Designed miniproteins, single chains, continued (3). Designs and how they scored, part 73

Each design is a single chain, and the fold is of that chain. pLDDT is the mean over its residues in the fold that is shown.

## One batch from the design tools (miniprotein)

Design m10685
Fold by ESMFold2-Fast:
Structure m10685 (fold): chain A 66 residues (1-66)
Amino acid sequence: MEKEIVEAAKKGDVEKVKELLLKAVEEGYSEEEIIKLGAAALSAADPSKWPELLKVISEAIEKASK
């Protein structure tokens, strides 16, 4: 999961990062684990993609917190 998210983030593929984060939520990843995956994505991504990534990370965190 983390490796795939990092690779997608490096390519600027925000949609793929969103899909992988939502899949992690469906697989039972905790809110803390989703936050760590999101941080890895931001670290790997070009800063120009950060606003879009922060939005999809926020959505995944909200779903994981339920």
Scores: mean pLDDT 82

Design m10687
Fold by ESMFold2-Fast:
Structure m10687 (fold): chain A 75 residues (1-75)
Amino acid sequence: DLREEDERLRAEAPSVTAADEEKVRERLKELYLRLAREAGLDVEEIERLLREGRTSEALELIEAAARERLAELSE
């Protein structure tokens, strides 16, 4: 039962919410920057959006670029 106990505690993280939020934020930022590079976007622009808290706008740009790349590959 270690899986359900450890995984659930980590996922829910009722003990140290603030620290968990900071870790999630860092991982999300790294993920977005990585996706931006893979999508061929300007990483600096994505970093600016993330710094300003415009995460949804950054994600939209990444998704749009990824969609265009898929269309290009199918051609």
Scores: mean pLDDT 67

Design m10688
Fold by ESMFold2-Fast:
Structure m10688 (fold): chain A 60 residues (1-60)
Amino acid sequence: MTEEELLKLAEELKKQGKTKEALEIEVQLGLARIMRGVGMPEEKVKKIIEEANRLAEEAK
């Protein structure tokens, strides 16, 4: 999933009462934004997004 799709999924999870799962995804997305902002390598950002995707799959 893209970052935009993951953010949308987190909002849907909150509506379903899965607040913890939504927050875990949002934390990973926040870390990815910070890492890009400070010029971290794309590979490190990609690993953070992959963790957010793993959390999203577990929340299903």
Scores: mean pLDDT 81

Design m10689
Fold by ESMFold2-Fast:
Structure m10689 (fold): chain A 79 residues (1-79)
Amino acid sequence: MGEEMLERAKKLKEEALKEAEELVKQGKKKEAILVLEIAIGIIRIMRGVALLLGDEELAEELDKIEEELEKELEKLKAE
């Protein structure tokens, strides 16, 4: 379960970052922000589940994914 969740989280991050980049290139900055915010929300839910299950390693990996997405969101908002 944990390994599958981490793989899904990594894929979600990659897909969200690609979609946000494409939206920014199209001038759709607000939509790019929404994509990243939705992805961050999903990762936060996954991290909450990991913590509930006592999977500290999974929670730490999910936290790293969230931090990377938040960093990209902050860059996008700093215009």
Scores: mean pLDDT 85

Design m10690
Fold by ESMFold2-Fast:
Structure m10690 (fold): chain A 62 residues (1-62)
Amino acid sequence: RVSDETRARALLLRLREGLSYREVAERLGISQATARRLINELFRNPERAAEWGRLIAAVAAA
């Protein structure tokens, strides 16, 4: 099971650094399929964007 911190980091790497799913997967030590699933899950549930925004901000501040 993937933590919320890992999801937030995947989004941060994708949005801030413009990394591909392959590069995100390599940075986090997960598969490309997992990285794609984590990022796409946010876009499937836009009503949760505020929650994800808070997690992304916390990860970026760390």
Scores: mean pLDDT 71

Design m10691
Fold by ESMFold2-Fast:
Structure m10691 (fold): chain A 98 residues (1-98)
Amino acid sequence: SMKKEREELLKKAREALEEAEALVRENLAAGQAVPSEEAVRKAEEAKRYAEKAIELGATEEAVELLAMAHAILTGATGDQAAADAAQARLAALVESLK
């Protein structure tokens, strides 16, 4: 069912994001403020699953997962303008889901 597929995508997005966050914490503990390539890869995976869940009618939970993935990805660039642009896109997406 569509609902089951959506729930599976949300679960995969959460798992990928948890792995990305764990890698970011490990990087920070090692004195690396910029997320590693592995953390970026996991954040991109979380983003893809969250975006697909939204396409299948996922709720605010998918938008939150997408927001957290974007935060890691923009942190990796060190680009505040990219971070601000990602936040603006997320605000527009939240508004479109009303």
Scores: mean pLDDT 76

Design m10692
Fold by ESMFold2-Fast:
Structure m10692 (fold): chain A 55 residues (1-55)
Amino acid sequence: GEGEEAARRAAEKGAAAGAGMAALDYNTSPEKAERAAREGGSEEAARVARLGAEA
């Protein structure tokens, strides 16, 4: 249903953002974190990863 679809979208974004944050845990740049999250297939997750690295 719509709720399940929304949950899948959120999980997909979370997984991509998590990959970007994991890259940051190895002392990488915001640009590399953004690229890693984008390679996960989500432009929004890439933005979130970049903002997290800037914080």
Scores: mean pLDDT 61

Design m10693
Fold by ESMFold2-Fast:
Structure m10693 (fold): chain A 64 residues (1-64)
Amino acid sequence: LTPEQEREIQEALALIWIGIYKANNIVLTDEEIERIAERLKQAGASDEVIEKFVEDVRKLNEEM
């Protein structure tokens, strides 16, 4: 796998886990969101991807 594909897979997994959390009525705290974002950064995700992830999760929390 290329580094780009590995990054995309990790992003997809993060979104899947968020979906599972939402389905079980689990709301991620700001602190938990920050930790996940830091983990994604360490895994090689770009700042743009990390910003998008945080924005999407915060929007999901507002909808719940």
Scores: mean pLDDT 69

Design m10694
Fold by ESMFold2-Fast:
Structure m10694 (fold): chain A 92 residues (1-92)
Amino acid sequence: SAKEKAEEAIKKAEEGLELGLEAVRLGAEAGDREGLALGIAGALAAAGAIFLAEKALETGDEELAEEALREAEAALEIGREGLRRAREALEA
């Protein structure tokens, strides 16, 4: 259970990191400060979640795994919103 939650946290955080970094790239390109800021926030949150999940895997700490998963889910949401904003700013 702790391992399953930590592995899920890593997968979600890796996705959040990719989305956050893409939001940074597109936000910078578009001059969209909101997308850029959300991208940075999402990437940092994702990095933190990965760190906590790695510790949970090493220690078997169920509570730490649950915290890592919550942080990974938050990072994923922030990354998605940042990317949405940055893409919108680039215009069709």
Scores: mean pLDDT 87

Design m10695
Fold by ESMFold2-Fast:
Formats: sequence, C-alpha cells, structure tokens
Structure m10695 (fold): chain A 61 residues (1-61)
Amino acid sequence: SEELREETIERLMKEYGLSREEAEDIVRVAEGLRNALKLPEEMLYPLAEMFAYAEVSVRKR
C-alpha cells in the first residue's frame, strides 16, 4: 500500500541515516523485487531494510 511505502521510507531514513532520496530509491528497488516475486506487502520493509543495510555496509569500506 502507499501508506506502507511512505512508512518504510521514514523508517529507513531514521534507522540507517539515509537521505530521503536514498531511502526512496531503495524502497523502489525493494518494491520492484517484491512485485516480481509476488511476495505479500508485509515483505516490503524486510526487503528494503536488507538493501539499506547492504548499501550502508558498502559505503563504509
């Protein structure tokens, strides 16, 4: 849902220190993957969080 998408963006910004544009990009990728694999909407946050963690980890090297 749109509300879940916005909530996910806000959570990534707060928990991973991402900018809004970075969080939106990650959520877009996660939503695309969720849709392609036909996963339930509740999987959006876990998928987005996984991508956010990977992105932050790469940037710290």
Scores: mean pLDDT 82

Design m10696
Fold by ESMFold2-Fast:
Structure m10696 (fold): chain A 62 residues (1-62)
Amino acid sequence: MEEERVLEEGLREGRRRAAEGDNAGAIRALRDAVRSVHPEASDDEVVDLIRERTERAQAERG
């Protein structure tokens, strides 16, 4: 789905920024991606979605 692709792109950009030491930019990229898909999401819902996507990505790598 289109939403899944947007979240995957946000995670990729977030990882790139974090690798460069830009932790604030990484969080911002993830937040922007989630809000692009879920514009009505609360801050708590955004954090939960970011956590779920991050945990899924980490689980895939062991």
Scores: mean pLDDT 72

Design m10697
Fold by ESMFold2-Fast:
Structure m10697 (fold): chain A 66 residues (1-66)
Amino acid sequence: SKKRELILRLIGLELRKIGLELDLELVEKSDLPEEEKERKIKEIEEEIEEIEKEIEEIRKEIEKLG
């Protein structure tokens, strides 16, 4: 089922997003130099934004399938 495949992919993306949010918290709480923290935070935030866009697209596809 196309809907089942989309739901499984959605679950995978949501789990990946949770992992990145945890990585973000770890970087923020780390003893890394400020410049390295800022670079890593920006990289993680950009990855989260890309995943959120994919999640939104998949949710729209699931909605269209009813």
Scores: mean pLDDT 88

Design m10698
Fold by ESMFold2-Fast:
Structure m10698 (fold): chain A 64 residues (1-64)
Amino acid sequence: GPGDDVGTLAVLAGLSPEVASRIGRLAEEGRVEEAKELVRREGKKQGIPESKIERIIEMIERLA
C-alpha cells in the first residue's frame, strides 16, 4: 500500500528498517502528523540530509 512506498523511500534515504516500517504504518493509518514528526526526529538523529527528510515528508503529505 502507500505506506510501503513511504517506508521504502525512508530506507533508501538511510533510515533504519524498523523506523521506516513505523513511518509507513503511521502514514497508512492516516496519522500524518505523527509520521512527519517521526521522520524529522529520527532523520536528524540518524544524520539524514534535510533534503531527503523533506522528500519523505512530501510523500507522507500526498497520502493524507
Scores: mean pLDDT 81

Design m10699
Fold by ESMFold2-Fast:
Structure m10699 (fold): chain A 100 residues (1-100)
Amino acid sequence: PTPQELLDSFLSDIRKHAGEENAKKLEKRLQELEESLKNLEDVIAKLQELQNSPDPEIAERAKQLLEMIQSGKVDFDQAKQMVLSLEGTKFLLELAEKNK
């Protein structure tokens, strides 16, 4: 799937399993994040923050994406979409823990 299809899937899954209010919260968070990511330096700064996440899955994925950016394997648009997808995954994991 494309990064956009993954984001749409996250929003759909949240809406179905956590309700419309949580879907709107995620959509707003992703929109604000997308607007803040204006260049590659912004993406790197966000990934460095996510690398320090207490969730080991989020931290590991952020580290891998940083390595991909530094090696030139992904461009800015690809990195931006992957960061948005990772933030969506983080939100899903936080909801799953809270709803136990």
Scores: mean pLDDT 77

Design m10700
Fold by ESMFold2-Fast:
Structure m10700 (fold): chain A 95 residues (1-95)
Amino acid sequence: MKSKEEIFLEMAKENIDKAERLLEEDPTNPEKVREALSYLRSAVFYLQSLDPSNPEVQEVAQRVIELAERLKKLHPEYKAEVDRIIAEVQALLDA
């Protein structure tokens, strides 16, 4: 039986996988980039409900940071919003 933490972790992973796929398939499409950013925000929301001492949570959090950094390099117009996402995830890891 999956714990609430396992379910939320799976939700976070699903959202980041969707964001990653959108950016991998067409990184220059503005609609797909906005959709990917929305999925990243959803992944962060689920991660904030999880225990940051869990290695799997740390791994998913690192994936969010890496994908966010990639999005920021490709689309500097979203830098401020992406930097906020990175800061929120980093604050979770520092807790």
Scores: mean pLDDT 82

Design m10701
Fold by ESMFold2-Fast:
Structure m10701 (fold): chain A 106 residues (1-106)
Amino acid sequence: SYLTPVQADILVDLGRYYLAKGEYDKAIEYFELAIKVDPNNARAYLVLGEAYLKKGEYDKAIEWYQKAIELAPNNVRAYRNLAEAYEKKGDFETAESYRQKAEELE
């Protein structure tokens, strides 16, 4: 593919624009395209998870946040977002574990 990591970051920024407008499905389309362009873009997985969190799709959000931390293990934001997603599911023990991990990385 002639598409570069820079083009993936531009797609992530476009997706974030739509996410900020509350246009979650359109944001997801741009983030999925960014992942197709650069499957190693940890930021694309993080914001895809955030879009699913905003939609109340907590299991999907968790899946994408886990992918983000596989690529970027020191991503404090991903651990905080995992804690929020687990808390929204009523799994307070797992939420607290991820919250502590985020604090340790600061």
Scores: mean pLDDT 88

Design m10702
Fold by ESMFold2-Fast:
Structure m10702 (fold): chain A 106 residues (1-106)
Amino acid sequence: EAEEYFLEGKEALLAKKYDEAIEYFKKAIELAKEKDPKSKLAAEALAYLGRAYFEQKKYDEAIKAYEEALKIDPKNAMAWRFLAEVYEAQGKLEKAKEYLEKAESL
């Protein structure tokens, strides 16, 4: 079921239905963490949750979701790249560069 909600969330995200994507990813995270608090599925769903927030220009929520994903899986290059993209969108170019270099070194 967690995997099903994650897939539905990705489909909603591709369709630009960001509010629906957010709710699906939140449900996927909830169910994945119930079985394993350090679930890689939870980390991936958190990264996509951050992406949905980013598309809505909710940068603080996006950063929080990416940082939580990285606490579970610090080698998630996608989460590091997405975090760099948020800082770039905010004009924090040095911070964006540091995080992009982290993603590329993994």
Scores: mean pLDDT 87

Design m10703
Fold by ESMFold2-Fast:
Structure m10703 (fold): chain A 68 residues (1-68)
Amino acid sequence: MEMLSDEEVARYTRIADALEAQATRLDNEELRQLVGQLREAIEARDKERAQQLLQQAQDVLRQHSDSV
């Protein structure tokens, strides 16, 4: 299992904070759930899971923009 470095933890935490702000502003439940899971992956230092969840969150944001 690949672990997140301390630098990656700090970086992903900032990204998670930004995504949480967007989820709240957009009232997007799927994005909120992904942010929660991303924070859990960061705490567990699960690099593969964190990367996958980040990509999923970005995909949700793109799909939301296309739906408007």
Scores: mean pLDDT 79

Design m10704
Fold by ESMFold2-Fast:
Parts: C-alpha cells; sequence; structure tokens
Structure m10704 (fold): chain A 80 residues (1-80)
C-alpha cells in the first residue's frame, strides 16, 4: 500500500525521468488503485512528453482495468 502511494506521488514529480519510472513501476505492480492517478497524469502531462505518455498508456494497459477504457478513448478523441 505505502509503496503504491509513494509511486503515485512520484507521478507528480518535476523530474520527467521520475514520472516515467513511477508509471513503469505502477504498471508492473498492477494495482488497480493506480488507475485514476495514471489517468490524471496522462491528462495533465500528455502535451509535455511522448515518452511519458507512452509509459502511462502502457501502465494502464498492463493493469488491465476496464475503468481506463472510456478515459483513454476520450483522450484519443481530443488528439484526433
Amino acid sequence: MKKVSLLIEALKSEDEKERIQAAISLGAIGDERAVEPLLKALEQYSDESEELTNALVDALVNIGDERAVEPLLKLLEKKA
């Protein structure tokens, strides 16, 4: 629990490398509690870095939570 919370906070880091590493780690853990923080980070940071955006999307796919489907589709609609 505490480890996941620390990684969720790292998603808000000013260091892009820390945000990318946090996203990768959350995806590897597969904890559903990370879904909403990952989606929020994707909405906030998608314009800053393609590498970070890819890491966030991969993490959400790895977790496999259906709650991510509609938010990801809405994000893709905004980019199209």
Scores: mean pLDDT 76

Design m10706
Fold by ESMFold2-Fast:
Structure m10706 (fold): chain A 60 residues (1-60)
Amino acid sequence: SALEQQVKAFEEARKDVIEKGKQYVEKTGSKEDKEALEKAKKEMDEELERLRNEALEAKA
């Protein structure tokens, strides 16, 4: 239950961060900012996968 709540909270936070990051990249037009956003997305995706796997393991 707690792990599933963390997964949902992280998914929501990830969506918000990505949306704001895209807006920021659009404003700056910087390749460095775009690369930073892509790196952040990858790191958030890895963390989300770990949280999802932990939640699934807790159910099993």
Scores: mean pLDDT 80

Design m10707
Fold by ESMFold2-Fast:
Structure m10707 (fold): chain A 87 residues (1-87)
Amino acid sequence: MLAEIFEAARRTVLEASGGAASEEAARLAAGVAVNIASSGDMSLEEGKTILRRVARERGLSEESIDAAVAALPAATRVAKEKLAEAE
């Protein structure tokens, strides 16, 4: 993945969550968003399930996880738009 697409998705999670998602939760959500945008094999619902599992394994708070999951649709849209623009 291009670093610029990941960074745009990460910023989208932080902004959409109003700071409720931690930096680690935002990075995990950005990675999931980029995978959904680039692979076409992962649904948004599958991505939410993976995000919750991995974030819990890393010991993130449920509040941070819920905020990141709620921001995932917006981050995925941004990742898809950036990927399409990148040619």
Scores: mean pLDDT 83

Design m10708
Fold by ESMFold2-Fast:
Formats: sequence, structure tokens, C-alpha cells
Structure m10708 (fold): chain A 64 residues (1-64)
Amino acid sequence: MVSEETFERLRERLLEIAEDESLSPAEKREQAKLVVIREAKGLSEEAQVELAAFFSRLFAELLE
């Protein structure tokens, strides 16, 4: 189970990446993926699936 604190940290990091005008859309996608991969590294299989779903929704809203 992914904690609310983890979701908030991930949201804040993705928002900072989305608002960085020096990055291209492709660079923003790459940075966002790396952040998600790092957060997923220590999680259970179920938590990784939950995090992937959260990322897909948030990424589509902010970057796509």
C-alpha cells in the first residue's frame, strides 16, 4: 500500500517537473518516469501497480 505521504511527494515532484520551462515535453516525461521508478523501487507488487496507475493519471493531466 502506497502511503498518502508518498503520493504527495510524488505529486509535488511531478508538478515541479511540469512547471520547469527549461525542459522539453520529452525531457519532462523522462524525468517524471525516473521519479516514479525510484519511488517504486522499495514497494510491494500491489503498491507498484497502485503507483503506476496514479502516475498514468497525473502524467496525462499535467504533461499530456
Scores: mean pLDDT 71

Design m10709
Fold by ESMFold2-Fast:
Parts: sequence; C-alpha cells; structure tokens
Structure m10709 (fold): chain A 107 residues (1-107)
Amino acid sequence: MSLEERLREVRERYQAALDAGDWDAFEKAVDEMIELLREAVEKNDIPLVLEATSLLLGAIRDAVRQGREDLAKRLVETLEEIASHPVLKDHPVVQQALAEARRLLAA
C-alpha cells in the first residue's frame, strides 16, 4: 500500500474515532499519522509531509477542544521534534503549523 493510500485510511479512521468520541481509536489513528509523517520525511516526500502535518495540527486542535491536554501536549512535542528535522527546519508551512500548535496549547 502506498503512503498516500495509508494516510487516506488513517484519515478515515481518525474522523470515525472523533465522531464516535473513541479516544483510544483516535490516539491509534494519530500515532499511525505520526509514523507515516516520519516515513515521508525520511523519503523526502514533501507533499505527503505537508498533508500529514496539516492532519496532525488538526488532531492537536481536536485534542485541545475536547480537554485532552496531556494528548495535545504530547502531539505538540512530536510536531516540535519533526519540525526540527534538517529537511523541515526552514520550511515555512511546517514552522507556521508548529507556531499555531503552540498557540493552541497556550490558549
């Protein structure tokens, strides 16, 4: 299965988990997104990195909105780690996503 197909399936599971309020399934889907994001970075697949980063930012918003502060903090820390990668440290979209994620956690 391609990384794009795997990301699509993870997005579907993420949305289903969010709609159901199933936080165990939500965390599993987010962890799969993070795995795909790391693999995309290693492969220098910038379009997939940007798509997965956008989804991770969405997951941070949803975690904050639902009062899942420990999860939101873990996801922001993960995004900080990924955004510090040499390939991404100067990428404006990724750095903007990190700045927004930090604002969401601080609000």
Scores: mean pLDDT 84

Design m10710
Fold by ESMFold2-Fast:
Structure m10710 (fold): chain A 81 residues (1-81)
Amino acid sequence: FEEELRRLLERAAELLEEIAEKGEVDDIDLAMAMLALSVAKLAAEKRGDEETAEGIEEALRLAAEGDYEGAAEKARELAEE
C-alpha cells in the first residue's frame, strides 16, 4: 500500500512539474494530477495518516490556486517520505 500511495504522489508531482516548467496548463494533465492527489488523500485518510492527508490537501489547494510549482514540490516531498 505504501508503494501504491508513493506511486500516486510521484505521478502527480511529475504532471505538476511538467505544467510548471511549460508555463501552460494542459487540462488533461491537470485533471490527472488532481485525481491522483485525491485518490492518495483518500488512501492516507483510510490509514489514519493525518500528516500525509493534510500534506496532500495542501498540494490540492496549491494546484487549485494555480501554484503548480508549489503543488509539485509538496507532492514530491510526500512521495519521498
Scores: mean pLDDT 81

Design m10711
Fold by ESMFold2-Fast:
Structure m10711 (fold): chain A 91 residues (1-91)
Amino acid sequence: MEETLKKLREKAEELRREAEEIRPNLTEEEQRELEEELRRLEESLEETERVINDPNASPLEKARALTVTGIELAALYFSLERFKRRHERRA
């Protein structure tokens, strides 16, 4: 599970970089949506790290935390793809 968390963290850093690159080209509405998704991902990653490092957490609790973080990561990825497509169409 530690390796899965490492991969999720690496992917999160990649998506954060992409988010910063496209942010200036987004509308205020899209920027607010992006900021909220980045915040949720950050909170999920912090909670997952806490659960993974908790010796009293069950394997099921650890799996659940990783799953939630994976869902937030996927949501951010799809939002970034949507924003990129909208940006390209407006140019």
Scores: mean pLDDT 81

Design m10712
Fold by ESMFold2-Fast:
Structure m10712 (fold): chain A 98 residues (1-98)
Amino acid sequence: NMEEIFKEAEATLYAMGGFIADKAGDYETAARYYEKASDLLSGPEAANWYTKAGEAYLKAGDYEKAIEAFRKALSVDPTNEKARQLLEEAEKKLEEAR
């Protein structure tokens, strides 16, 4: 569908914006762009972008938002090993911060 093609193109643009923000050290902006990319996609692709959003939140020190992003990744793709591993890391970091 043309609508799905436009959503995928828009998701790619947000993903690129996230990558640029991440390289600039603006991790919160990077995370928001990756979340917007994932919101436009479904299945394993969406899970990959939710996982990248969680990674950016971890770099920003936003452990609670990182956990939320990784849980969203696992809700759309329960087999995403990277999201699983990073969720455990984020939960440990949140516990250590208390």
Scores: mean pLDDT 87

Design m10713
Fold by ESMFold2-Fast:
Structure m10713 (fold): chain A 80 residues (1-80)
Amino acid sequence: MEEAKELIKKADEAEKEGNYEEAIELYEKAAKKAIENGDLELARESMAKIQEIGKKNPELEKKVQKVLKELNDLISKEIE
């Protein structure tokens, strides 16, 4: 299975190509893997990238907010 860092690299490539929806999905997968591994720093980096895409592309903001809410809920369950 792909490591979180590999997913981030693929997401960065998708963003450079203008495939923002694919980039969001890849950053989401990276963040989920990072959370599962206890790497909250990497999870936050991935979430920041998703948020930046939403700021630059207002039409995707609702999708970005949904993804970030899901990831924040996962973090809240993993930390006490």
Scores: mean pLDDT 81

Design m10714
Fold by ESMFold2-Fast:
Structure m10714 (fold): chain A 83 residues (1-83)
Amino acid sequence: MKKIKEIYAKNLMDYAEYILRELREHEEKMSPEAQELVKRAEELLKKAKDALESGNYDEAVKLASEAVRLAMEAKRLLRAELA
């Protein structure tokens, strides 16, 4: 059970990092609202990594999934603003 959550948390973190890297390539085109979502996602990702390191896999999954949601929302806003 714990091992599956560990793998899931790591996969969510990797995905959040991927989205955030793409967003940083377009940082100059982002609204202040989208930039704020990116900052919040990066803070949550850092907390998720800390939780993973401490063995708190449930917390790591929650924080990582929230980071993914905020990063995806920032990407959605960026795409809408560029349309």
Scores: mean pLDDT 83

Design m10715
Fold by ESMFold2-Fast:
Structure m10715 (fold): chain A 92 residues (1-92)
Amino acid sequence: DTIDFLIDLYEAQVKLALKRGDKKKAAEAYINLGNLYVTRGDYEKAIEAYEKAIELDPDNAEAWRNLGLVYREFLGDDEKAEEYFKKAEEIE
């Protein structure tokens, strides 16, 4: 229930931020959505959310790092994870 409420909240936040042209705020909301999907074990939706965050704000190191973490910890794709972690390091 709490996770479903937070997903609805952040989906609304994404829509509002996009309507206002606030790409950074929309990216932050997508990162929060991705984190909630990870908590639910929905890794496909988590990846999609983090990829949308990166598209909107490619300088957001947290999104790159979280995407790498999903690939390493839950998908076993260490090579792809390393590329995402490297991108996060290049930003910070």
Scores: mean pLDDT 87

Design m10717
Fold by ESMFold2-Fast:
Structure m10717 (fold): chain A 70 residues (1-70)
Amino acid sequence: SAELSLYLPKLEAEKLKEEALKNPSEKLKEEGTKKLEELKELVERVMPDSEEKKEILKKLEEAKKVVEEK
């Protein structure tokens, strides 16, 4: 499951960012923010401190910023 936990957070972050840009709504904003927080917690819990972890966390923060700004 390590390969999935490594790949899926990046995909989900990008997907949520695109969804926020296409259809900004309060419900989608809340759902997107919660999903991104859950993914961040999962990455922090599962992955050891590494360059890959930092990159994924940065993408999650970037996606959350986009979702929250809409």
Scores: mean pLDDT 70

Design m10718
Fold by ESMFold2-Fast:
Structure m10718 (fold): chain A 60 residues (1-60)
Amino acid sequence: GAAEEAARAGAAGDAEAAARGVLRAGKQNHISPEQAEAAARAARDGAAASAGMAGLEGWK
């Protein structure tokens, strides 16, 4: 589902795909716009952090 795709994108370091997936999941679950935006922002930040970590050490 959209949440699973967002999690996978985040693990891959794709901040845009992670944020987009979270917004779609929020819309499907009737989450408030503020909550959906906050979650998308967190997913984007998380994906960016994961990409940085992967760049430093490949498997940890």
Scores: mean pLDDT 62

Design m10719
Fold by ESMFold2-Fast:
Structure m10719 (fold): chain A 71 residues (1-71)
Amino acid sequence: MEEKKKVDEAILRLAEKAKEAVRAGDLMSAAAYVLGAIALRVSAENAGIEVSEEAKKAVDEAVAELNAAEA
C-alpha cells in the first residue's frame, strides 16, 4: 500500500517537526505542523486510507505537547 506508507511517513514527519518546534519555543510553527498532521490524517481517513497507530500516537503526543506549552 504505497499511499498508506507515504501518508504515515508524512504524518510522522509533521508530528516530529511539531514536537521539535514546541521544544524550541516556536509555538506558531508547532501549531502549523500539528494542523498539517491532523489535516493529512483526516484527509487520508476520508479517502479510505488507514492511518497507522504509530502515526496516530505521534499526532496525539504533538497535540499534547503543544497544549501543555500554551497553558
Scores: mean pLDDT 81

Design m10720
Fold by ESMFold2-Fast:
Structure m10720 (fold): chain A 98 residues (1-98)
Amino acid sequence: SAAEAYAEGARRGAEAAAEGGRDGDAVKAAGGALATVGSAVGAALLGGTEEAWKKAEEAGRKAGEAMKAGSDGDGDKAREKAEEAAEAAEEAARAAAE
């Protein structure tokens, strides 16, 4: 049940990141991806794979890139990085869920 709760948290974070990606909102996408990372790390600590750790790390890195793009004022770059953060969050959530 604890692992299921973390996997559900990762899924919800990935959904928020996906909304940010669709809206071109890099900060929202980054926030969702960071929420996914926190939950995915929790799941990995309860018996996750090396792949789950790698996907959580990638989602964190992409969240940072999206945050930077959103603050730089480049709308095209922000949209691109929002989509990348959303994709990385989805991969991390999938790995956390098995």
Scores: mean pLDDT 78

